# Designed miniproteins, single chains, continued (2): the designs that were tried, part 25

Each design is a single chain, and the fold is of that chain. pLDDT is the mean over its residues in the fold that is shown.

## One batch from the design tools (miniprotein)

Design m4895
Fold by ESMFold2-Fast:
Structure m4895 (fold): chain A 120 residues (1-120)
Amino acid sequence: SKEEVLKMIKLFQEILHKLREIILYFETDPERAEKLKEELEKLVEEFIKYFSEEEKEKIRELMEQLKNAKTLEELVEQAIKLAEALTEALVNKLKKEGLDEMAENVEESTKSFIEELKKL
């Protein structure tokens, strides 16, 4: 439904924002970063409810890799991989719903996010 689509887009935006916060606090406030990772995991679990079991398993694996990052460089790399996987799942869902313009907007948001992270 349209309400489910809007909820998915909102969750996606909240996930990208949470990834930025985790990266920001990773070296300066590690305890806050760990708490933010727990909040991110809850948002990701809510988001993936709309996808196949295969997609859920892949995204959960990427989330675990992100949680286990030991350096800022590893965290950034894993955040990009997670964001790309979430974007692919959402874009595919939006295109199946006939929402091609929304799918393009999601892809552009992800490109901007990745470009921002690559500058770190």
Scores: mean pLDDT 89

Design m4896
Fold by ESMFold2-Fast:
Structure m4896 (fold): chain A 61 residues (1-61)
Amino acid sequence: SAAVEERSLRAQAIGVKSNKETVEKLLKEANERAADPETSRSGEGQRKALQGMIDAAEKVA
């Protein structure tokens, strides 16, 4: 899909590997928000986006 393709290209362009620690911190925040019933929808969306970036970076390894 266009959204997945855009995320993959962005991850490659900004060098997600160089910012892996920052991406992991954001992923932890997204997981915390996903666990909270009040913010679960937004947290799940953020988590999926960040996980996609991490997966894309691993494929480029």
Scores: mean pLDDT 67

Design m4897
Fold by ESMFold2-Fast:
Structure m4897 (fold): chain A 70 residues (1-70)
Amino acid sequence: TPREDELLALLVAAGGVAISQAALARRLGVSQATVTRLVRALNRRLGDPDRSAIRRVPGRGYFLGTLVEP
C-alpha cells in the first residue's frame, strides 16, 4: 500500500529517531488515527505484529526498532 510504504520510508530516513504521530500525519497527509492504522498494518506486513519492527514511545511518537537482522 502506498501510504504504508511512505510511512516506512519516513521512519527509515529518521534513522531510529522517534517521529510524533502529528508529524507523521502531516507528512503523509492523513489523520493521526490513520497513522495508528498504518503502523499496525506495517507491523503485520513485516511479520511480527506483537513484537513489531515499528515501536511506539508514549508522548513522543513512533520509531523503527527491529527491522535490521543481527
Scores: mean pLDDT 72

Design m4898
Fold by ESMFold2-Fast:
Structure m4898 (fold): chain A 66 residues (1-66)
Amino acid sequence: MKEKAEELLKKGVEALRQGNYDEAIKYFEEALKLDPENRQAWAYLGVAYYEKGEKEKADEYFAKAN
């Protein structure tokens, strides 16, 4: 279960590197369905929303990562 969540995180990070923020968000959300306490996934959701210009939503996810 957590191993699959880590694989989804890797795919999300690759999507972030490519500037595909919506795809990255999808992968991070799927990772959180498998591991809801994954702080990395919450932090990456914050990054993806920040890059999309949704700063309020990004701040919310960064708070969950802490």
Scores: mean pLDDT 82

Design m4899
Fold by ESMFold2-Fast:
Structure m4899 (fold): chain A 59 residues (1-59)
Amino acid sequence: SAIELLKEAYGDIEKLERAGVLLAIRGDLETVQLISKALKEYNGDAKKAAEAVIKELEK
């Protein structure tokens, strides 16, 4: 799942970017946009970005 992939990437910017690419290939563009916005909002802080996206997806 997208949440599992994001938890695997937790705190690692390279893994988070790879997760975004994989989700895009799967057609999950909504989650890709959430990752992109969170990374911009938190100035590239991969941990905060991943936490924000996971929280949004778990609602």
Scores: mean pLDDT 78

Design m4900
Fold by ESMFold2-Fast:
Structure m4900 (fold): chain A 57 residues (1-57)
Amino acid sequence: AIPSLAEVNAFLARASPAERLAFYRELYALMAPSLSPEERAAMEATLALLEELVAAL
């Protein structure tokens, strides 16, 4: 089932950096062909930030 926006936000707020990174990577891969330039830029920036957080473990 597709989670609601509230459920996604709740998950991300409490998720570990590694869990958030995995979630966004999967989401980006799924949506990449249909994303606008600004949406892709936002996702790529979020992934880069999460990768830094995971690397800082």
Scores: mean pLDDT 73

Design m4901
Fold by ESMFold2-Fast:
Structure m4901 (fold): chain A 70 residues (1-70)
Amino acid sequence: SVAELEKQLKAAEEMKQRMIDSMRKNLENVKKLAPDDSELHKEYEEGLENVERQSDAFIDSIKAQLEEAK
C-alpha cells in the first residue's frame, strides 16, 4: 500500500541519517586520535561514501515504487 511505502521511505531516510551521523562522528574521532593516519581516514571516508550511495539507491527504489502507486 501507499501508506506502507511512505512508512518504509521515512524509516529508510531516518536510518540513513542516523548511520551517516554516527559514521561522521567516528571519522572525526579517528582524525582527532590518529591525525597522521591518512590511510585510516581514507578507509572511514570511503565507508561513509559507500553507505550514502547504498542508502540513496534504496531510498530511490522506494520513491520509484511510490510514484508507480500514485
Scores: mean pLDDT 86

Design m4902
Fold by ESMFold2-Fast:
Structure m4902 (fold): chain A 88 residues (1-88)
Amino acid sequence: ARELLEEARELLEEADRLIEKAAEAYKQGDYEKAIELLEKAAELAERAAELAEKAYELDGSEEAKALAEGARYGVEYAKKKIEELKKK
């Protein structure tokens, strides 16, 4: 269970790095690259949510529940930003 939470945290940290790179690509006018980076960030956040949800099922940890909810919000954020960028 704890190993699942550690993996989920690592995936979310990587997703955050990709979101920062996407913001940089956006500033450069590279909307295609920004979208690719956001799509990858959404994929990593989705995997993090699944792992955190599994950890919560195994130990009932409030930390696991909070991490799963945060990761799900991260997925929705990235998807919304992708849709906004595709309109530009």
Scores: mean pLDDT 82

Design m4903
Fold by ESMFold2-Fast:
Structure m4903 (fold): chain A 79 residues (1-79)
Amino acid sequence: GAMLEKEIASLKQAVLADPNNLLAWQNLGAALKEAGRYDEAIAAYEQAIEIAEKELPAAERDTTVAKLKSLIAELKQQQ
């Protein structure tokens, strides 16, 4: 709906302003998934993985990366 598209636009602006904002990339992926835009959601989650691998401490990194990979695998099954 219009509110979801507005949220996606806001989140795209947030990741353009701060490309290393892990939370913004995760939220963008979730919003794109909700909109049925699966290829774009996968790309956002892949970017979130790159940031998590670069920025997070080992314990948090491994858990976050595993969760994001699981979300990507689920979305690939929807295509």
Scores: mean pLDDT 87

Design m4904
Fold by ESMFold2-Fast:
Structure m4904 (fold): chain A 90 residues (1-90)
Amino acid sequence: MEVLEKVEEALREAKEYLEKALEAAKKGDLEKALEYAKKALEKLKEAGEVVAATGDDAVQAEVAEAVRELAEEAEKVAKEVAEEIKKLLA
């Protein structure tokens, strides 16, 4: 599925940026952490736009199920990034 391949690629890139944001946040580099977090959000938006562009709820559901584990991994890293950034802002 072409849509699945594009969504997986965008989610993989988003996860990579989230991991870079987490590393920057752990080093106390708030500016870099925010920069990488923004790039990750842009990739997540891209994945969502690719899914939305199908216009087919059944295809959207199939893609969502196929990428569920990768999306859950990205969400976990995103929560860790948010927590570390909150510590830097406190």
Scores: mean pLDDT 79

Design m4905
Fold by ESMFold2-Fast:
Structure m4905 (fold): chain A 93 residues (1-93)
Amino acid sequence: SLDALVAEMEAEAQKILDDPNATLEEVVERLSAVAGRLIDAFLAAGQEPLAYRVTRLRIEALEEIEKDPSKFKEIVERFVAEMRQLAAEARAA
């Protein structure tokens, strides 16, 4: 289900990024929800360090968006890529 969650996050991010009417708040809320499910999945799998890394990356991404909302697309794309990498690390463990 980790690959499915990452795929959902990628599809959600792409859909929002391609939507000219999507608000920054909607992007933040929807990605935060998917990140939360990924954290729960890592904890259920006993991957506590990965769960903490997701939590930290989410906080960092939100702080960057708050500092410069004009860069939200770049920040979201980077965040999704980082989540994909963490899911790959979980599969290797």
Scores: mean pLDDT 76

Design m4906
Fold by ESMFold2-Fast:
Structure m4906 (fold): chain A 68 residues (1-68)
Amino acid sequence: MVEEEIKKLKEFLEKQDEETLEKAKKIKSTARSWAEAYAAGQLLDIAGDEVGAAGLYYSALKMLEEEK
């Protein structure tokens, strides 16, 4: 279930400092679904773009929470 993905996203974001989270929240995701945002976030994480990854993970989490 997507509940495990929500937990992983929250844990990742919780480990970021407040400045990184503020910058991440300003990143506007063009992803059409939480899965697309999550996949893009994983690619940025692998590339070492911590702020970009956090922004996409935040977008994925928001989309998942809105589907409840």
Scores: mean pLDDT 75

Design m4907
Fold by ESMFold2-Fast:
Structure m4907 (fold): chain A 89 residues (1-89)
Amino acid sequence: ALDASDYSSAIAAYTAALAANPNSAAAYLNRGIALLKLSKYDAAIADFSKAIELNPNDAIAYLNRSVAYTKLGKADAAAADLAKANQLA
């Protein structure tokens, strides 16, 4: 669904998961995606950056961080992440 309430529920669930396991790359990635869908770009970038720190070969994290950077007008950062995602594909 495109409803904000679905993404807010997902963010709450992943926030609880991260309270239990603060080193879950998957939880950071999935919370970042939900934040991106709510146009919370700075928060999404923070979560994608943590997901990349924990799993530096995650092409999906780089791709989604590139989308968030594009939305914020950070063209050079977006291009670098897109190039990295393509290298890992």
Scores: mean pLDDT 88

Design m4908
Fold by ESMFold2-Fast:
Structure m4908 (fold): chain A 72 residues (1-72)
Amino acid sequence: VRELLEKARELIKKGDEYFEQGKYDEAVKYYNEAIDLARKAAEQAPDTSDENIEAAVLELHAAVGLVAVKNK
């Protein structure tokens, strides 16, 4: 679970970096990958655990990034 959460954080960071550069196609790819990894982490973590909550937060962060790209 920890490795999936760390990878999701790294992907969100890369997505944010590409978004700031105006590379929206790349940003979308990283945000989608982060969502997939966060969901997998949530499936493996116990309900209401810190890891499960963090996975949900990371998924929401990436989803907000996708919405920001769409509004450009």
Scores: mean pLDDT 76

Design m4909
Fold by ESMFold2-Fast:
Structure m4909 (fold): chain A 110 residues (1-110)
Amino acid sequence: MEEERKKLLEEARKLVTEAAIAVGNGDYQKALELAQKALEILSKLPEDDPEALRVKGMAYLVLGQAYYLMGDYEKAVEYFRKAAEYFEKAGDTVLADIARRFAQEAEAKL
């Protein structure tokens, strides 16, 4: 089980990294698909795993960034708020603050 957990977590991290790169390249649909696949994999891990919670936060952050860059500010706010929630649950206050700031910037566009 521990080896399987590590493999799933590594696979999810790789997908989130690829999703972030896709956002940087302007390939927002690819970014959405990759981030959603990462979240699906992470759903197989325990809800209280801080490392899995942090990667969930990163996946939601990428979703928020993709929607923001596509001009869907309502969805961007939703996903940035989810990112902040998961970073808080993971104990990552720095990333939670960053995600909250992105949510505020997206909300200002509404």
Scores: mean pLDDT 89

Design m4910
Fold by ESMFold2-Fast:
Structure m4910 (fold): chain A 83 residues (1-83)
Amino acid sequence: SAMLKKLRREGNELLEKGIELFEEEKYEEAAKEFKKAIELFESVDEKSIETTLALQYLAEAYYKLGKLEEAKEYFKKALELAE
């Protein structure tokens, strides 16, 4: 589907932007972009590698922000999808 390919592309662009912000230590901004990427990836394929990667990055961003409970929840979601 052309629409599914477009959503996946937009999700990947948001994931890449989030990673760039994460590398710049802009963790709050990175987390916002990762959340947007996850919403797009989940609308296409909830169990995709891209969804799992975005969840792992979101968890790491929360960990860097000291939001340990949120970080644990997103790491758990990523692990459950990888199984």
Scores: mean pLDDT 87

Design m4911
Fold by ESMFold2-Fast:
Structure m4911 (fold): chain A 70 residues (1-70)
Amino acid sequence: MDIQIMPASQADQMIAQYSQIGRLSEIRDADGNRIDIVRIISDDGKTIDTYIFRRIGDQWRVSIRRIDIP
């Protein structure tokens, strides 16, 4: 799992772009901070990419996980 920190403008663009081709879930943590989760499944169903965006002030922390299905 890789964790990246990026500006809000870049994260908003990625969320908007990836939500068009994946499933978007918006949740909030116990402190009320916004968390966006985007899951993208490949056309052959063999790869699932999960992007977890957590807002921290004016920046987003992004966690990326790839799962390959045999």
Scores: mean pLDDT 72

Design m4912
Fold by ESMFold2-Fast:
Structure m4912 (fold): chain A 71 residues (1-71)
Amino acid sequence: MVEEARRLFSQGRRDFESGVELLRNAKNLSEILRGIGLALRGIGLLYQSRLLAEQAGDTELAEEAARAMSS
């Protein structure tokens, strides 16, 4: 539960950061689409992490996930 939320947070943050980095360095449409896909996947994982953290009562992790999604 908390361990699962932490794993989803780590994966979501990495995917979101990778997506943003790809978008920053994109040189063609294919790279832009890939960057968008990774960023959206990251946001989805962060949202799942937040829900699990809230269910487990880990308010700190839920707030971290919400802030990461707002970046």
Scores: mean pLDDT 80

Design m4913
Fold by ESMFold2-Fast:
Structure m4913 (fold): chain A 86 residues (1-86)
Amino acid sequence: SHNEKGKELFAKGRLEEAVEEYKKAIEEDPNNAEAWNNLGKVLAALGRDDEAIEAYEKALEIDPNFMEAWTNLTRLVLPRAVERAL
C-alpha cells in the first residue's frame, strides 16, 4: 500500500518521497487516520510544523482516541504556544 511505502521511505530518510506516498494513501482513503498521522510525522521531520499540525488534527477528527496523534500534536502545539506568549 502507499501507506506502507511511505513508512519504508521515511525509515530510509527519504522524507519528501514519503510525503508523496502518504498523500496518495490519503487520496485513496481520506478516512485513513494512520496515514494522516504518518504524514504529520514526516512533515514535522521536514520542519513543516504548521502542515504537520493540520495532518494530526485530521487524524484526530477521524479517530479522536488516536493516542499517538494526540501525543504528536501536543509535542508541536505546546512549545509554540509558550514561545508566542513571550
Scores: mean pLDDT 83

Design m4914
Fold by ESMFold2-Fast:
Structure m4914 (fold): chain A 71 residues (1-71)
Amino acid sequence: MEELAELVRRSVEGVIEMARKLAEEGKKDKAIELLERAIRELEEGARRYPELREVLEEGIRRLRELKEEIE
């Protein structure tokens, strides 16, 4: 279980890094698109894998905060 949670955390960090880089390059639309897609995937994951809900919801929160920062 913890191994899967850690994989989720690393994946979220990767999305955050990519979105920040896109925003820095002036590609805000692409950054927002990436974040919206990732949020949808994590929301579906939280619904399907209740044992990962806490880590997935934390990821969703972080991605939503970044999206608002970029918007």
Scores: mean pLDDT 83

Design m4915
Fold by ESMFold2-Fast:
Order: sequence, then C-alpha cells, then structure tokens
Structure m4915 (fold): chain A 80 residues (1-80)
Amino acid sequence: NPSAAEGRELLQALLAQPSLDAQVDLAAERLGLSPAAVEAVREALRTNRPLRYDGSPEQRERAAQALSLVVLAEQERAEA
C-alpha cells in the first residue's frame, strides 16, 4: 500500500530523468514490472494508445500505474 509520500517521491524522481525511456526504466524498477509489462508500457507510449497487456492482473495493474505516472511527468515537463 504505497503512501502518498512514496507516490510523490516517484513522480519527482521521474521528472529528474533525462528522457522518456529513462522515466519508463525507473518506473519499471520502482514498481517491479516484468520485461513483458515494461514492453507493453513502451508500446503504449510509442503508439499513443491505451495499455495492451495480456498477463497477470498484478503486472497489468503495475503497468497501468507506471504508464499513468510517466504520462503525468511528461505533462508536467510540457508545462515547464
């Protein structure tokens, strides 16, 4: 059960990353994504489409969380 402080820390860490790929790599490490889940997140970002992942519910949920955080970090960067 990640605290609001842990979510905020991860978002700040993502904002410090130099590229979109680096943000995905950090989110994958922090949220414990499998290689297949990481690839699903990268594909969603590359195609600008909803997440497509046919794996475990736990990994799907973590992939969705990673995608949401990376999108939020990119929106914050675009406004700066």
Scores: mean pLDDT 79

Design m4916
Fold by ESMFold2-Fast:
Structure m4916 (fold): chain A 57 residues (1-57)
Amino acid sequence: SPEAELAARLAALEPRQARVLWLVDYFGYSYREAAELLGISVATVRRLLAAGRAALA
């Protein structure tokens, strides 16, 4: 299923990259909201999201 395929691909990512992708792309949080939830900077959210998306491409 699409959900199982997404879960498997996310499980292959570095855990912080997977968490940022879940928060932003799946749950619809903004970069700022994801940064606040994870206790990191917005710049780190952007970097992790870019790396995670590149790994999934």
Scores: mean pLDDT 80

Design m4917
Fold by ESMFold2-Fast:
Structure m4917 (fold): chain A 91 residues (1-91)
Amino acid sequence: GAEEAREGAEEALEAGNLAEATGNLKASMLGGVAKVAAAVGLVLARKGYAEEGGAAAVAAGEAGVAAGEEAGNEEAVEEGREGVEEGRAGL
């Protein structure tokens, strides 16, 4: 539901922030994509659009995984995976 979509988007946002904090330029760019998608997911979830918010959280989480992998940051990868899982639960 909307709570799962919100949680997934929040986890994807953390993944993006962790990737950006590494100072790796490409990881920061990918983390930026994750953060934008997560922001969209949060807005949609807050408005009760659980399916659209969940889909945005999945996309954000996938971008967060990619950012974490590029950065070599396992915590960012795990947060991104959790964002995908919770986003799917919101659908």
Scores: mean pLDDT 85

Design m4918
Fold by ESMFold2-Fast:
Structure m4918 (fold): chain A 98 residues (1-98)
Amino acid sequence: SELTRFLIFAEFFLIAAEAEIFLAERSMDKMSEAQLKKVIELLEQMIKDLEEIRKELEKKLSQTTDPSMKKDIQKLIKRIDDTIKRLKELLKKLKEKL
């Protein structure tokens, strides 16, 4: 279904964001100023993309009548909210190194 495809797409972006957080946290103390600036731009774009995915998920949640699917969408929204918060905290730390 279109909904299932979108949920898989959202999960893919969430996994990519979590991977980037992991890599950046591990390597940030060794980054050059140019590398820090590139990672900052990437994280800012990821936050925007996840915020748009979140809006679409809330729209899908309002259109869904199946309780099981509603629960899955709500869990995914909560994971996105947590990941956005972690990205923003990491972004602040990276900017403090400039």
Scores: mean pLDDT 89

Design m4919
Fold by ESMFold2-Fast:
Structure m4919 (fold): chain A 59 residues (1-59)
Amino acid sequence: SQALLDRIEEALRQAGLDEEGEKLWAELAKKHNIEKEVAKIARERGYEKLAEMFEKAAK
């Protein structure tokens, strides 16, 4: 859905924020079961560390 894509784009934009911002975003993604989608898109765009974080959160 468009809402899911918007949330993923926002997560990627916030990848450069401090550790607290990244942790808050990971918690939101986990609550909405979008960790796999975020990880996939992050890898496609070259955000490898962000992708690894969300892949780990999916387990």
Scores: mean pLDDT 64

Design m4921
Fold by ESMFold2-Fast:
Structure m4921 (fold): chain A 63 residues (1-63)
Amino acid sequence: AAPSAEEVARQAARNRFTNRLYELLVAGASEEELERLKEEAREAGFSDAEIEAMLASAEETAA
């Protein structure tokens, strides 16, 4: 089924956070910078499980 506008917006937000995590990992960012971005994702309504999945995807891409 075609995604709704809300689903597209949420997917775009998830991709944005995943891309930012990837950029931080490639740049060798500190744990504090990673924690700050994770906090932003929580404030955006993502669960800890979703944030961990984003981080895992970013780490896989960075490796």
Scores: mean pLDDT 79

Design m4922
Fold by ESMFold2-Fast:
Structure m4922 (fold): chain A 94 residues (1-94)
Amino acid sequence: PEVIPSKEEQLAILERLFAEARSLTPAEQHPALDELRALAVEAIELYAAGASKEEILAVVREMQALLSRMDLPAEARTVLGLVLLNLRELAELA
């Protein structure tokens, strides 16, 4: 049985991962990182509101497109890739 974390737990995990990514990301990319964080929060809020899998995946695809344009160290890309994976898994549960 898969235990789905509460919205508060999902947001706490997200903030921890973004804090780690921010520490690994050059300052010049912080505005784009903040945009990614806002999109990730939107995806969690959509799931909590009962939005469709398609709506959540649309936000994840927008995040992936933004991430592909960022100049990031491999370690930061790994952390942000985990965020995208977690949100895609969340969409599969919608």
Scores: mean pLDDT 84

Design m4923
Fold by ESMFold2-Fast:
Structure m4923 (fold): chain A 67 residues (1-67)
Amino acid sequence: MQTKEDIEEMIKSAEEKLKEYAGKDPEVEYVEKVQILLLEKLLKEGKKPEDVTEEEIEEAKEKVKKE
C-alpha cells in the first residue's frame, strides 16, 4: 500500500463507501472522509504510511468535522 497506485485505489474504495453510506451511517461517512483526506495528502507528497504524522491525522479529522 505504499505505491501511488495502491493509495489511489484506497481513495476510490473509500469514496464508494461514502456514496453507499451517505446519510445511512454517519460514523462510517466520517471515517471514510478522514481516510480520503489523509490518503490524498500521502499521494500528493509521495509519502510512505510510516511517514504519517499525528498532526496530519488531526488536520484531516478537523477538516471533516467542519465539512
Scores: mean pLDDT 74

Design m4924
Fold by ESMFold2-Fast:
Structure m4924 (fold): chain A 111 residues (1-111)
Amino acid sequence: DIDEIRKRMLEAYKLALELGLDKNSASVAAMLAGLADLSPEEAVELVLQLRNSDEEKQEEILRELEERIARVQLERILAANPDLTPEQLEQAREIARAIAREYVERIRRNI
């Protein structure tokens, strides 16, 4: 449900700002809520964890986040397209992985 996702993203953004995070961090929280299917509270907590982690721990979290975003995006593609062929399913997996890679790099730049 796109409207539910948008609402959750906006709630994560507002919560981040209320807690004193800057607009870049609030935008990351919104992206996490939308792309990784996190609650507003979970999204903000993850942003704070990323900001308070050393480089090694940040890369570990970002790797796990990339896997989660790819899984969530694939689940959404499959829910919208239940009758994919095996070839189309492999294309859907590649699209989900590409989305995850793009947004993790955007998150890395804004933390």
Scores: mean pLDDT 90

Design m4925
Fold by ESMFold2-Fast:
Structure m4925 (fold): chain A 60 residues (1-60)
Amino acid sequence: SERKAVLLIVAAGIAVVAASLGAEGAEETATELAEEAAKLLGVELDRSLSPLEQVNRLLK
């Protein structure tokens, strides 16, 4: 559902901010949430991109 994808994108964005503040595991969490949102939207994400770039691609 689109609602779940939007919530996952928002959660991924929060995890990116948490990672910038030094929270352990937040970068991995951001990537996992972005991948789950991409799967719901039927979009492939490039895993070589930073978590922030992955989130930005989902917002386009």
Scores: mean pLDDT 75

Design m4926
Fold by ESMFold2-Fast:
Structure m4926 (fold): chain A 78 residues (1-78)
Amino acid sequence: LTPDQEAEALIALGDMYANLAKKFAEKGDYDEALELYDKAAELYKEALALAKDPKVAAEAKEKLEEVEKKKKEVEKAK
């Protein structure tokens, strides 16, 4: 895999964790949601560090910012 292909794969995996976190948050399982958002954030951070294409980097950064915002919302709901 090229660095950008690997970054795209990491973004896709991060999306899976973020979607799962959202489902746990919707059920009121806030601790589980936070752990899953943390996993998504780490994957997006890794993707951002690896990405050479500015479009891939921008996607990773945007998704990381969204997950950090969702984490704060879940923390306030506890």
Scores: mean pLDDT 86

Design m4927
Fold by ESMFold2-Fast:
Structure m4927 (fold): chain A 55 residues (1-55)
Amino acid sequence: SSLAEAIRKEVKEYQKKIEELEKSGNFDEAAKLASDFLDKMRELRRKLGEINRKK
């Protein structure tokens, strides 16, 4: 539960930051942040898989 809430909060923060960058015309920065976010999501998926295996 706590982990799921932390993930939801981080997702919202990334989405908001990306939208702000896009609105200001900083598409290169938005693309970098989106790439970082995807990398974070991949790592979180791996950790969730590990947790599921352990309990």
Scores: mean pLDDT 77

Design m4928
Fold by ESMFold2-Fast:
Structure m4928 (fold): chain A 83 residues (1-83)
Amino acid sequence: LEEEIKKLEEEIEKIEKKIKEIEEEIKKLKEELEKLKKLEPTPENEARIKEIEEKILELEIELGILRIELGVLKMILKKLKEK
């Protein structure tokens, strides 16, 4: 039980770290997107905007999944600590 708790805490820490990394990446991409939208609408700028928007969507989906996983793991950890 103690070993299970430690493994679960390590998994939680890894997911929390991954969430922070993805949040930082999304923030940087959103800043780049805002800068590009202020430039002249060239085909190159439009292609880059689309690429960044698609990347943000992918990362937001991944972030959503990781947040659900984190919630489940924290719930399991709470139940294990109550035993």
Scores: mean pLDDT 84

Design m4929
Fold by ESMFold2-Fast:
Structure m4929 (fold): chain A 76 residues (1-76)
Amino acid sequence: NVKKAQKLVEEGSILGNQGDNEGAAKKFEEAAKEYKKAGDNESAATLYTAAGIMYDSAGDKEKAKEAFEKAKELKK
């Protein structure tokens, strides 16, 4: 739900500030899934984009591509 998604965003931001780009990406991806479950496709798309950027920075090109594709699907 939205409150759980907000907490996951906060956790992701903390991990990103610590330089854990992969950990940050995973938290943003989980937050995106929670927003999607809540019907907030706009916030979900934003967080999938953030996860994609973090995965790309971590060198995980496959997960980055998947996250960007998820964001694109939600932004019809």
Scores: mean pLDDT 85

Design m4930
Fold by ESMFold2-Fast:
Structure m4930 (fold): chain A 64 residues (1-64)
Amino acid sequence: MISYPSFEESLISQGYDREKIQKVIDEINKVQDDYNRGKVLVSDVLDAISGGIDRMRKAVGVPV
């Protein structure tokens, strides 16, 4: 299971805005809910995290 407090803190320390982080967390929470229901694997959750970060960098201009 992914630790959201650690993930959020890491992104904030890298210069991301909380509202932008929250959108990524919401998407990951959706995939995590599917994982908890046995519909997806941990690799799908990791994919959602990786894709979310990549989308933030491309769409919002990451300062890191």
Scores: mean pLDDT 64

